# Designs tried in a protein design run: designed miniproteins, single chains, continued (4). Part 98

Each design is a single chain, and the fold is of that chain. pLDDT is the mean over its residues in the fold that is shown.

## One batch from the design tools (miniprotein)

Design m15608
Fold by ESMFold2-Fast:
Structure m15608 (fold): chain A 77 residues (1-77)
Amino acid sequence: MEKIYEEALRLSEEAKEAADKGDYKKAAEYFEKAAKLTLEYLRKLVEAGKITQEDLERFEEQAKGLLEKLREKAKEA
């Protein structure tokens, strides 16, 4: 479980570095991977009763919005 979270954090940092360099296409790619791993981790937390299904759905909506924003910036660059 912890390894999935750690991998997600590394990918999030890669996404941030790519965005800082103006590489929004690469930032979107890394962010998509990080969000997928974070969702897997959060689903396990729901199964363990540590968070609610509503918390998971909130993260899914936020991640989707951020990913769409990054993809849009990549198209305009």
Scores: mean pLDDT 80

Design m15609
Fold by ESMFold2-Fast:
Order: C-alpha cells, then structure tokens, then sequence
Structure m15609 (fold): chain A 55 residues (1-55)
C-alpha cells in the first residue's frame, strides 16, 4: 500500500466516525512528516491505520 493510500484510508475511517477535523489535522501532519522522512511517515501511517482497524 502506498503512503497516499494509507493516508486516504485513515482519513476515510475518521470521517466515517464524524471526526472530520481530526482527519484533516492528521492528513496535514502526515504530509509534513513525509517531506522530511518518507519511510518514517509511511511506517507511522501503517501503525495508525492498524490501531484504527483494531477491534
């Protein structure tokens, strides 16, 4: 899964829960991290998505 796909999935999950402002802030934070550390940003996005999908 690409970084953009991970971020889109995270944002969709948060918006589905009515957390639009959190989704927008997180997209911006992840995009900023990706500019400095693309590999670390991708890893962080994977961990966030896993946490959001956890039962």
Amino acid sequence: MSFDELVDEIVELLRARGQDEVADALRADLARLHEVDPEGATRHAEELLAALRAP
Scores: mean pLDDT 84

Design m15610
Fold by ESMFold2-Fast:
Structure m15610 (fold): chain A 55 residues (1-55)
Amino acid sequence: MAQERIEEIVAEAKKKVEEARLRGIKENDPQKMAKEIQEIALKAGREVDQIAREA
């Protein structure tokens, strides 16, 4: 069902956000961290919207 795929996308996005946050801390680059997090959120949002429209 669409719900399972949405949950997988959200879980994957949360994992990627945490990885981006850790990289940003290590590199001391808050702008790069913010950009990566925003890109992850936008991609996950588009995927969720597409599934919701197709369901």
Scores: mean pLDDT 79

Design m15611
Fold by ESMFold2-Fast:
Structure m15611 (fold): chain A 58 residues (1-58)
Amino acid sequence: GEEAIRALAEAAGLSPERARRLVLEGRLDQVGGAAIAGGMSAAEVERLGREVVAAGLA
């Protein structure tokens, strides 16, 4: 949940607060895309995205 959002935010160059807002607005795909652009692998983004969904945040 929270740690997955923080990891995605760091890779995406976003604050955790901005990333959390985007996720809650249904924009997890945007955060994930920014994290990939920041150097995170697509596999890691997919894994972290699943954790965010499992936590009920997306």
Scores: mean pLDDT 83

Design m15612
Fold by ESMFold2-Fast:
Formats: structure tokens, sequence, C-alpha cells
Structure m15612 (fold): chain A 85 residues (1-85)
């Protein structure tokens, strides 16, 4: 049924939302660890921070992709819910 299909899309969107939150937390952890390491080794601070930023940019791209997929699934669920109304 359309109701079951809409619920499945919402469930999948929830899973993507959780994955996106995990990536955001991982990015924050990388930045915090990078900042700490840079403070402990000032001579390598620039290299440490650059490496941390490169890792965060990679995670940011993955996060944006998951967010786009989340929006698509949510939009599809809403369309099906309108068909049920």
Amino acid sequence: SLAEEAEELRRRAEELSQQARELAQQARDILLKGAKLAAEDPERAEEILKKAQEEVEKLSAQHQELSRRYDELRERALRLERELA
C-alpha cells in the first residue's frame, strides 16, 4: 500500500539522518583532535591542521550527499502521504 511505502521511505530517511549525524560528529572529533595535536607540536601545526581540514572536507562531501538523499526520500514520503489524504 501507499501507506506502507511512505513508512518505508521515512524509515530509510531516518537511517540516512543518523548516518549524517555520525559523520558530523566524526568531523567535529577530527577538528578537536587536530587542534590539540597542533597545540602540542607548534612546528607541525600547519601540517596537522591542513590534514584535519582535508579529512573534514571529505566527510563534509559525504554528509552533503546523505542530506540530499534524505531530502529526496522525505519528499517522496510526503507525496505518497498526500495521495492517501
Scores: mean pLDDT 85

Design m15613
Fold by ESMFold2-Fast:
Structure m15613 (fold): chain A 66 residues (1-66)
Amino acid sequence: SQKEAAKKAAELLKEDPNAEITVKGSKVTVKAKGEEVVIDTGSEVGALAGAKELKEVAPKAKVTVE
């Protein structure tokens, strides 16, 4: 589920604070520890909010909005 994907992304970010977070449309992609997790929030506003929340978990993560 998307909720499980978001939880996995947050756990990866806690382990790899230099991860990459990419926002494109309704989707947030997290790349950390050689893994990629895609979260489809269903909206662009939801994707931006989700990326901001993930950035708070890993302040050093690189955030890119497309």
Scores: mean pLDDT 80

Design m15614
Fold by ESMFold2-Fast:
Structure m15614 (fold): chain A 65 residues (1-65)
Amino acid sequence: SDGEKAREAAEKAAKEGDGAAAATASWQAPLYGDKENAEAAARATEESGADPGARGVARKSALQA
């Protein structure tokens, strides 16, 4: 699904240490009505060690799902 692709992109960016890209990818998951993938993407962004701004974007994305 499109939500799964957004989650996979967020997880990949998080593993690569790119918190901003992870946050951006996590924002896309709620657009597909996929709350579980949005929450997983937000978790990956938080675990990436991203700065508080990027983590805030990820949390907001999960809430929109």
Scores: mean pLDDT 63

Design m15615
Fold by ESMFold2-Fast:
Structure m15615 (fold): chain A 69 residues (1-69)
Amino acid sequence: MISEEDKKRVIEAAKKRLEQLGLELTPEDAEFAVKIANELVEKGFSKEYAIDKAAQAVAERKIREKLGL
């Protein structure tokens, strides 16, 4: 389980990644990012890797939704 500070970091990483794409972070996107980061840390990945991959997963999901996929 990640700390409250780590949750804030994953949300900020996801937000910045979406902003670079001209997209906004919703509360649902933030919850999804935290869930993915927690799952990766539980599987033994580093916090840095988990944060980066969670932000990437949110951006990828948002792009698919925007493209109607």
Scores: mean pLDDT 84

Design m15616
Fold by ESMFold2-Fast:
Structure m15616 (fold): chain A 60 residues (1-60)
Amino acid sequence: MEEEIEELVKKADEAEKNGDYKTAISYYRKAVELAIEAGDLETAQELGKRLVEVMEKYKA
């Protein structure tokens, strides 16, 4: 589960770097969901903060 979260975050980072914020949002959402399912609330909060930042860039 942690390895899957790490992979999703890497894909989100790549999408964000390419300006594909919609794809980045999708991957960050999935990573947050997996962190919550794992009971890792600290990681879920950190990834949720990153998700909000990407969403703000998408709306800009």
Scores: mean pLDDT 80

Design m15617
Fold by ESMFold2-Fast:
Structure m15617 (fold): chain A 55 residues (1-55)
Amino acid sequence: SKKEEELKKLAEELQKLTEEWIEKAYEEKIFSEEDRKKFQEEMKKKVEELLKKAK
């Protein structure tokens, strides 16, 4: 269905935007070390869990 396709696209763009934003911020040192580290840890943890589950 078209709705599912559009939702998929929105979710994908949102996820990518979030990851890119965090990555860019810490690389440029725009974020404080605490914030950058916390966001990265959370993302890493979630991704790792999903990958382990899929394995």
Scores: mean pLDDT 66

Design m15618
Fold by ESMFold2-Fast:
Structure m15618 (fold): chain A 64 residues (1-64)
Amino acid sequence: AQELADRGRALHAAGRYDEAIALYEEAIRLDPNYAEAWFNLAGALAAAGRNGEAAVYGRKAQEL
């Protein structure tokens, strides 16, 4: 899970938001309690302009 999130962060830093989102979603699928992956997914969604989804996943991360 953490390795996928680490790769997702690198893709996000490179501006490759769709690829970063896919890796964060896979990290969450493997470990749904990995709060950092939920925060990172929310950040990538916001960067991609998907602010409604970003708000939902950001709140989910705060509950973990």
Scores: mean pLDDT 79

Design m15619
Fold by ESMFold2-Fast:
Structure m15619 (fold): chain A 69 residues (1-69)
Amino acid sequence: SAEDVEKIREAARRLIEGLVAAGVPRAEAERQVTAVVEELAKQYNLSEEETEELKAWALAELRRAYAAA
């Protein structure tokens, strides 16, 4: 659902902020964010399409955050 998608987006945003603050290397942060998004999408029974869109969105957000740091 749209609410489940937004909950995953919020979780990803918080994770990205924590990874940047902790100085985690981008490649490791990308692996962690991808794994968390995949697990949450599985728990909420999201479609493959919704899962791939969320992963792409989260990686774009992470790249933006790391470029700004």
Scores: mean pLDDT 86

Design m15620
Fold by ESMFold2-Fast:
Structure m15620 (fold): chain A 99 residues (1-99)
Amino acid sequence: MAEELRKKFEELKKKNKVDINSSNPEDRISATSLLVAVMIDAVGAIYGGSREEIERALRDAELAKEMFSDDPETVALIDRLIEELRKALEEGVPEDPFA
């Protein structure tokens, strides 16, 4: 993840809610950056992450869901990521073909 995107994500984690449809362009960019960061982290964790990385991505996705609670479309997208992360935790990390 880009350093700037990660810093923005950490700043946004301190906020109770975000609005991707805000009338303020900076707030929209911040909300979109958080969503993109959560998606990249979740995808990386599912396809190559350790159990600890999947658990971290799951916690970050659940926090993002709370932050986007006023946007049902974004919540639905995050719910799908949470389901895939939970499935990865339950089914275990794929067997290492190089082990």
Scores: mean pLDDT 70

Design m15621
Fold by ESMFold2-Fast:
Structure m15621 (fold): chain A 63 residues (1-63)
Amino acid sequence: SELEELERRARELEEQAFRLYVASGDLPPEEAEEVRRRAQRLLEEARRLREEVRRRREELRRK
């Protein structure tokens, strides 16, 4: 379903962000900061997708 695809995408973004966070620990400070910023952007995108799923589930409950 469309909701399942949105949840899968959110999970993939969260997993990517986690991997970037782990990798940042072994990088020079400047590169680590850039990688962490990328991870934060992925988490923000995932959060927006999670919110979209929540809204659509709420709409389905009203039907």
Scores: mean pLDDT 84

Design m15622
Fold by ESMFold2-Fast:
Structure m15622 (fold): chain A 81 residues (1-81)
Amino acid sequence: MEYFEKKLEEVKKLMEEGEKLAKEGKYEEAIELYKKALELAEKLLEIAKKSAGPETLEKLEKLIEELKKKLEEAEKKLKES
């Protein structure tokens, strides 16, 4: 599905941009991108639960957990700075 593929790519791009900002010490901006990526990934997971196989669900769940971890790390660094 074109929409699903496009949005999954958008999630990955937001995560990569957030990582870049976090490496530059721009944790507040990184947090905003991770939150946006997480919201989109969770929406995709709901879509995938209705139509995708277990492999796709596992990949999305792993991506969501990775985003949550990156968000926590960025929030921690922001509080430490």
Scores: mean pLDDT 81

Design m15623
Fold by ESMFold2-Fast:
Structure m15623 (fold): chain A 63 residues (1-63)
Amino acid sequence: DEEVKALLEKAEEYREKARELEEKVKTEDLSEEEKKKLLLEAEILEGIALLLEGVARLLSKKL
């Protein structure tokens, strides 16, 4: 199903973005405030990915 594939691809895209933000916190010389903001953004992106994966699972079961 194209819709399920699109959701899973989008979820992986958000997971990749979250990983990039976590890597920036580890490798770049950032202020404590900037590090907290990037980690919060990464957490939000991971949450969105989990939600998209959940929707994909529900759609997959109906097909």
Scores: mean pLDDT 82

Design m15624
Fold by ESMFold2-Fast:
Structure m15624 (fold): chain A 76 residues (1-76)
Amino acid sequence: SEKEEALLLLIQAYKALEEGNYDKAIELAERAAKSEDPRIKAHALLILAKAYEKQGNFEKAEKLRKEAEKLMEEYR
């Protein structure tokens, strides 16, 4: 299912982030963020934010965190 595919992408993105492969984490998390599930999308945006932070792009990281927080607030 689409949800299972998005969850797998999210897991792979997190693994890439943990391994320090920030470019791969960004690619996989951007794909996971296309999910219609707002919880998967919010988690993907948080991985994107962390990857951009690790690359020194703090402004983009903050914007992505705020987008994730807004999604989490709407679907609480």
Scores: mean pLDDT 87

Design m15625
Fold by ESMFold2-Fast:
Structure m15625 (fold): chain A 74 residues (1-74)
Amino acid sequence: MSERDIEAETLLSHGRALISIAKKLEDKEEAIELLEKAIELFRRAVELSEDPELRAEAEREVKEAEKLLEELKA
């Protein structure tokens, strides 16, 4: 595993933690901020990932987080 892949995995873990917290928040504004931060982390993970499986995982996380953000803003 490369340094880039290790960094990407760290970003994915951090982003997932933020999404977990956001889903339990009653304050929509705070939840939106955490989801936007998670999306940024996942996009960076996509960019850094040299492993195709890790990159695909990061891309799926971006899509899911963007869907959650859209639903929350609706």
Scores: mean pLDDT 85

Design m15626
Fold by ESMFold2-Fast:
Structure m15626 (fold): chain A 58 residues (1-58)
Amino acid sequence: MHLYRALKDYTAKTPAEISFKKGDIIELLDRMDEKYLLGVNLSTGEIGLVPVEYVEKL
């Protein structure tokens, strides 16, 4: 299981991105590129793009 933790709060800048808060757990669905993951925020159920620099791998 590929889980990531949000390092800080983030507000989605496009409809393709998700918003999250520091400490939220995001499950990796796919690696899009070096800048973005496709993930689900387990706290909100939102699915979308997550900036890699805002999360850490667990």
Scores: mean pLDDT 84

Design m15627
Fold by ESMFold2-Fast:
Structure m15627 (fold): chain A 58 residues (1-58)
Amino acid sequence: SHIEKAGKALKEGDYETAAEHLKKALEEDPRNVIARIGIKELEELGKTELAKELREVT
């Protein structure tokens, strides 16, 4: 799933790939709690621009 791939990418420090999979998860379900946690994690890691982009997913 996109969430699983995002988690793996975050663990590997591949924040661009993580953001891509989080975006796809949010496009499928905008209320996805795990995806929202991923956004928070990116923000705490200083990837504020990626986190902002994900919050704007429709």
Scores: mean pLDDT 79

Design m15628
Fold by ESMFold2-Fast:
Structure m15628 (fold): chain A 119 residues (1-119)
Amino acid sequence: MVTLTESGGGTYKEGGSVTLTSKISGDVSNILEVSWWRQKEGEAKEHVASLDMFTDEVTYAPEVKDRFTISYDKEKKTSTLNMNNLEKSDTATYYDAVVVLENGKAVTVWGEGVQVTVV
């Protein structure tokens, strides 16, 4: 089983930038996908970005495509979400998620979430 430890939450200024980092602990040899999701107050959890570990294809939600960058460092076992040109609408709890292959089945592991507030 993998465990996700997220960091980089806090309060940031509109127009600023932040990098959210998730340290992945455990066996990462079977990671199929790394992704970031967010939940705004009163709304459902929504997709932000994903990286397919087999194809290296990256997918972004339309509202963040030109501002956010997802990356994965295999040596450091870290997923990062670099968030540029912050908007007040980016205020949300951000979650790292990884899809791992366990006993021939894809299992999604979620982080506990980090709050980002844009003022």
Scores: mean pLDDT 86

Design m15629
Fold by ESMFold2-Fast:
Structure m15629 (fold): chain A 69 residues (1-69)
Amino acid sequence: GKSEARKKLLELIGEILRLIGEIIDLELELKKAEEEGDEEKAKELREKIKELEEKREELLKELKSLKFE
């Protein structure tokens, strides 16, 4: 029904927005780590950002599928 489709849509949008916020926060931490010369922390932050970006892309594909059906 419309209620279930709407719930899934809102859940996906919420998760995507949460991931975008987390990526922005990590990008700011990465910039600070790079400015401080903390190569180990910078490497860890880059790996975390990449994982979140990949998850965001998967959720965006799911969102697009729901929008065009």
Scores: mean pLDDT 82

Design m15630
Fold by ESMFold2-Fast:
Structure m15630 (fold): chain A 96 residues (1-96)
Amino acid sequence: MNPEVKKLEEEIKKNPNNADAYIKLGSVYYSLGEYEKAVEYFEKALKIDPNNADAYINLAEVYRDLGEEEKAKEYVQKALEIDPNNPRAKALLESL
């Protein structure tokens, strides 16, 4: 069992409204190549915090890696609506 996954699952059990824990868990699954699980956790984070630019950027990175460039662009645009000067979002948009 991945120790980081277990730690984050325990954090979510203690505080189910911790959007940051869902983002971190999604990032772990993304790094493992488990894109469907990564998307699920980033979407859960956005249900808790709809104005989270990092969650939109992470979704855009997953969809870019899946070859869904149009969907990736939509998520980058959402991140830029929240944080117009976000350098990660700008760099990702230029790569699409």
Scores: mean pLDDT 85

Design m15631
Fold by ESMFold2-Fast:
Structure m15631 (fold): chain A 88 residues (1-88)
Amino acid sequence: SEEEARRRALLDLDILEAFLTMVEYLYKKHGIDKETVARILKEIRKTLEEIRARFPGDEEVQARTDALEKRILELAKKAGISEEEVKK
């Protein structure tokens, strides 16, 4: 059902948010390398784009994916990773 698909998407967003928070922490406190950060951010972004594309009219899903995209680009900037690199 669409409602079940939406609930799964929101759960996926919760998981991605937690994962991104962990990556931000590891970068800040443990200095994980730029290449590792780039790979992880690309993977998170691909999943975000799939969720965004599936629910184009869902204000909550769009707002949450936009917020996570902003955080991804912010971490990429801090790590010296180009926006082009993350969007591949």
Scores: mean pLDDT 87

Design m15632
Fold by ESMFold2-Fast:
Structure m15632 (fold): chain A 55 residues (1-55)
Amino acid sequence: MMFSKEEIEELKEKLREAIAAGDSQGATRYAKKLLEGGVSEEEVGRIAQETVAEL
């Protein structure tokens, strides 16, 4: 299923927020949704790594 650009951007923001808040369940959920939306595992991993590095 293809997600809209707006949905993908919202999921990226929610992933960053969940990681920053220490919400591992939320982070996993949003990462899975991004993968389902066609975002690569490499890109999802990069977003997670960049967010953790900022903490």
Scores: mean pLDDT 79

Design m15633
Fold by ESMFold2-Fast:
Structure m15633 (fold): chain A 60 residues (1-60)
Amino acid sequence: MERLKELVVEVQAWLDQPNPDKDKGLELLERLKELKEEHPEYAPLLEALIGVLEKKLAEL
């Protein structure tokens, strides 16, 4: 749970930035995908975050 909380906070902070670091976004995306494989019970939350992050990365 702690790692999940930390990752969610980092992703939200990154998404809230007007000009976020693309490399950091890609790193967060990979970590979300890894966590989804480790904890499929959180897949709906992780998939939502992955989708939002991918959309923002496509704009950069």
Scores: mean pLDDT 80

Design m15634
Fold by ESMFold2-Fast:
Structure m15634 (fold): chain A 58 residues (1-58)
Amino acid sequence: GAELEELGRRAIEAARAGDFETAERLERQMIRLMTQGHTEEGARLGREVHRAVREARA
């Protein structure tokens, strides 16, 4: 839903900016929403967040 999309977008932006603490916090909120039945959308956004974090940390 819109909340999951918003959290994912913000997490990706935070990771790209090097704000890993904010990215991790937002990703934890996304995981919580995924456990409430938003599995496919959350999985896609989570992979994008993880990619952004890995690239920024590399």
Scores: mean pLDDT 76

Design m15635
Fold by ESMFold2-Fast:
Structure m15635 (fold): chain A 63 residues (1-63)
Amino acid sequence: MGAEGLSDISFLQNQHELTVLDLGANKISDVSPLQNLHNLTLLDLSNNKITDFSPLANLTKLK
């Protein structure tokens, strides 16, 4: 199968210094690893398989 794209983002869960993250056009369905990235000011999750964005609710700097 020639299908490529990022589906597991658990490696990001401790990257607390990230302020900008572009994850567009991947195969991501679980965004819970992002829930503690409190320094994120810009996040692109377009064109993924995400149906539940509730883990992002505590990312107050994304306003």
Scores: mean pLDDT 78

Design m15636
Fold by ESMFold2-Fast:
Structure m15636 (fold): chain A 86 residues (1-86)
Amino acid sequence: KIKELEEKIKKIEEEIKKLEEEIKRLKEEIKKLLEEMKTSTGKELLKLIGEIIRKIGEILDLEKKIEELKKELEELKKELEELKKK
């Protein structure tokens, strides 16, 4: 059972890392769109704003998933620590 918990912990840590990399990419894309907004006009500006809002929404969804995974990871680490104290 200890080996199963260690494997689950490792998988969740890898999932969190992957989601953090996705957030980093989205933040870099938003940065580029914000630079484009400085030189954009009218309809083009509105289109860029819409794309930025969508990417912010994606980041918020990913951050929520990371928060849920971090809670699961904390529970599993506590369970592993209790088993090791025996």
Scores: mean pLDDT 84

Design m15637
Fold by ESMFold2-Fast:
Structure m15637 (fold): chain A 78 residues (1-78)
Amino acid sequence: EAEELAARADELAQQALEAAKAGDLERARELAREAARLLLEAGRILEAEGRRELAALVREAAEALLARTEEYVAKVAA
């Protein structure tokens, strides 16, 4: 289940990148936020299973995705 959530998040993150390349910053942001949400859910499941290192990596990926998206939007909007 956690792996399936992470896989879906990867698909959404890729869609977010394509939306950003197309200039649709609003959609890119929405897709990135949904991908991060799925990654955080996967991290919660992994932590409950005692897989703390993997849970930390998945949460790190979610935070990096959100930070990267906000930085990109801010630079393009400014």
Scores: mean pLDDT 80

Design m15638
Fold by ESMFold2-Fast:
Structure m15638 (fold): chain A 80 residues (1-80)
Amino acid sequence: SLKEEVIKSIIEELEKAIKLLEEGKMTADELRELIEKVIEVLKKFDPELAKKVEEIFKKTPNTKEALKKAAEEIIELLKK
């Protein structure tokens, strides 16, 4: 389904972003902006899933380590 393809694409993009962040090729602010875009996309396809992702994001401090951990938690949530 389109929803399954969108979720798979989001997972792959977040996994790539975590790798780029670890390599110093992405900033914490860029990862934060990516997560915000993910939430907006999910609102269109699965509003309940979007709320769960947003809850993870809202409790996340604006640090590299915390945003990486949030992205990993979001990936695990999306794989369910």
Scores: mean pLDDT 86

Design m15639
Fold by ESMFold2-Fast:
Structure m15639 (fold): chain A 57 residues (1-57)
Amino acid sequence: MSELEKKLEELERQAVLAVLQGDRATLVALLREIADLLKETDPERAARILAQAETYE
């Protein structure tokens, strides 16, 4: 995998763990970082992730 794909996968794993642990602050931070990584390659997915993060704030 590319470096970007590896980092994205790691952040997504951490986001899943944050959901399972009920850690909303960590989840929001991780979702924002994932969205930032995707904003130029997949802006639609990035926008959906940001909207999801806002529901947990």
Scores: mean pLDDT 79

Design m15640
Fold by ESMFold2-Fast:
Structure m15640 (fold): chain A 66 residues (1-66)
Amino acid sequence: IPKEVAEEFREILKKSPLVTKEQADKAARLLEEGKTLDEIAQELNLPRSLIESYLREAKKRVEKKK
């Protein structure tokens, strides 16, 4: 996964009141390491659907910046 997608994902997570800065940083790191959405959700104790929605948004933002 490109670093740009991981950075956008981190920024989106940081805007959530239910996600700490540490959790956002860890999620971006796990995503860069190629962990699955299920693994990221389990590590952070967050719903997989939430992780999936934020990843889709991050990918859209990176595409629009081109």
Scores: mean pLDDT 77

Design m15641
Fold by ESMFold2-Fast:
Structure m15641 (fold): chain A 55 residues (1-55)
Amino acid sequence: MSGEEARKETLETLDSIEEDKLAQAMVAGRQAAGHDMSLEEARERVRRVLEELRK
C-alpha cells in the first residue's frame, strides 16, 4: 500500500514522463524548423510551457 508520499513520487514520475515526451516532440519540431536544440534545453522550454498552461 502506497502512502501519500509515494503518490507524490508517482505523480512526479508521470510528470517527468510527460515532460520527456513533450521535450522529444519539441526537439523534433525545432529541428524541422531549422533550429538545433538539445534535449536539456527542450526540457527547460517544456517545463516553462507547462507552467504557463497550468496557470
Scores: mean pLDDT 71

Design m15642
Fold by ESMFold2-Fast:
Structure m15642 (fold): chain A 76 residues (1-76)
Amino acid sequence: SMEEKEKERKKLMEEFGRALHLAVKAALEGNWEEAEKYKEKAEEIFKKLKEVGSEEDVERAEEAWKEMEKLLEEIK
């Protein structure tokens, strides 16, 4: 149903944002191995989001990913 899809979209967006946040946090702590694991997790979530998310959700996720990569470069 539309309600179930909406809940899944919100859940995936929240999990995606959390994974990006944890990647940046790990990098700030000097734990680049953990940062890469969270990036991989975010990529898997993003793949699912592309299947069930709206175009707006996908665009926001792409923007958030780009900002995360920028932050990781600044930390290096």
Scores: mean pLDDT 84

Design m15643
Fold by ESMFold2-Fast:
Structure m15643 (fold): chain A 78 residues (1-78)
Amino acid sequence: SLEELKKKFEELVKKYREALEKGDLKAAMRELMNLGALIVSVAALYVVTKDPELKKLFDEMVERENELTKEYNALLEK
């Protein structure tokens, strides 16, 4: 369901933030990769269903993942 996809996304973001708090950059990268995989799954569901709510969720997830990836990359460039 849409609610389950949103919940999974927020759980992965939480794990990413927890990894950063612990200084575990490898775990943080793993959770960013898991976020990317979830986004691909949402895109696949949208292609099959053409549900505009899934498209909206996909766009929101991509925007948030891009922000998190930019923050992560900034940490690596130090």
Scores: mean pLDDT 85

Design m15644
Fold by ESMFold2-Fast:
Structure m15644 (fold): chain A 94 residues (1-94)
Amino acid sequence: LSDEERRALAEAAVRHADLAVERARAGDAEGAARHAALAVEALAAAEGAAVDPAAIVEDTLLAQAAAGHDIAAIAERIAAAVRRRADELLAELA
């Protein structure tokens, strides 16, 4: 991937992370899980990672929601981790 493509993926990861938090706070567990998965997928692609964690993140959030747990805190932690890694990558690409 080019530096421009990696930057676009890192920016997409942050947008999806923010949407995951917004959906989780609105009580939309499926939307939160989808956007959290898209965030970690975009970040993994930007980093050139061999393993895509998207399915694990989605399955984990859906399982927690099905168990009656509030997933907003989990979504916020995932979003914070994605933002930190994206900021590091964007600084390296600057």
Scores: mean pLDDT 85

Design m15645
Fold by ESMFold2-Fast:
Structure m15645 (fold): chain A 79 residues (1-79)
Amino acid sequence: MKKEKALELLKKASEAAEAGELEKAKEYAEKAAELAKGVDKILEAGALYGLAEVYKAQGEEEKAQEYYEKAQKLFKEAE
């Protein structure tokens, strides 16, 4: 299932981020967001929020803000 795969990818993204593997964390979070798109808005928002955190850690503040805003919009839509 797309949702199950997205959750697995989010777990891998979190593990990669904890290991300091920011590029790998970004790849997993991007794939998780794609799989969650149209399936689960909360899960998609979580993946986009994870991407924002990775961009922030890489010093890409503008991209981080863009993904935070996208995640917040999806969380509101899920209400």
Scores: mean pLDDT 81

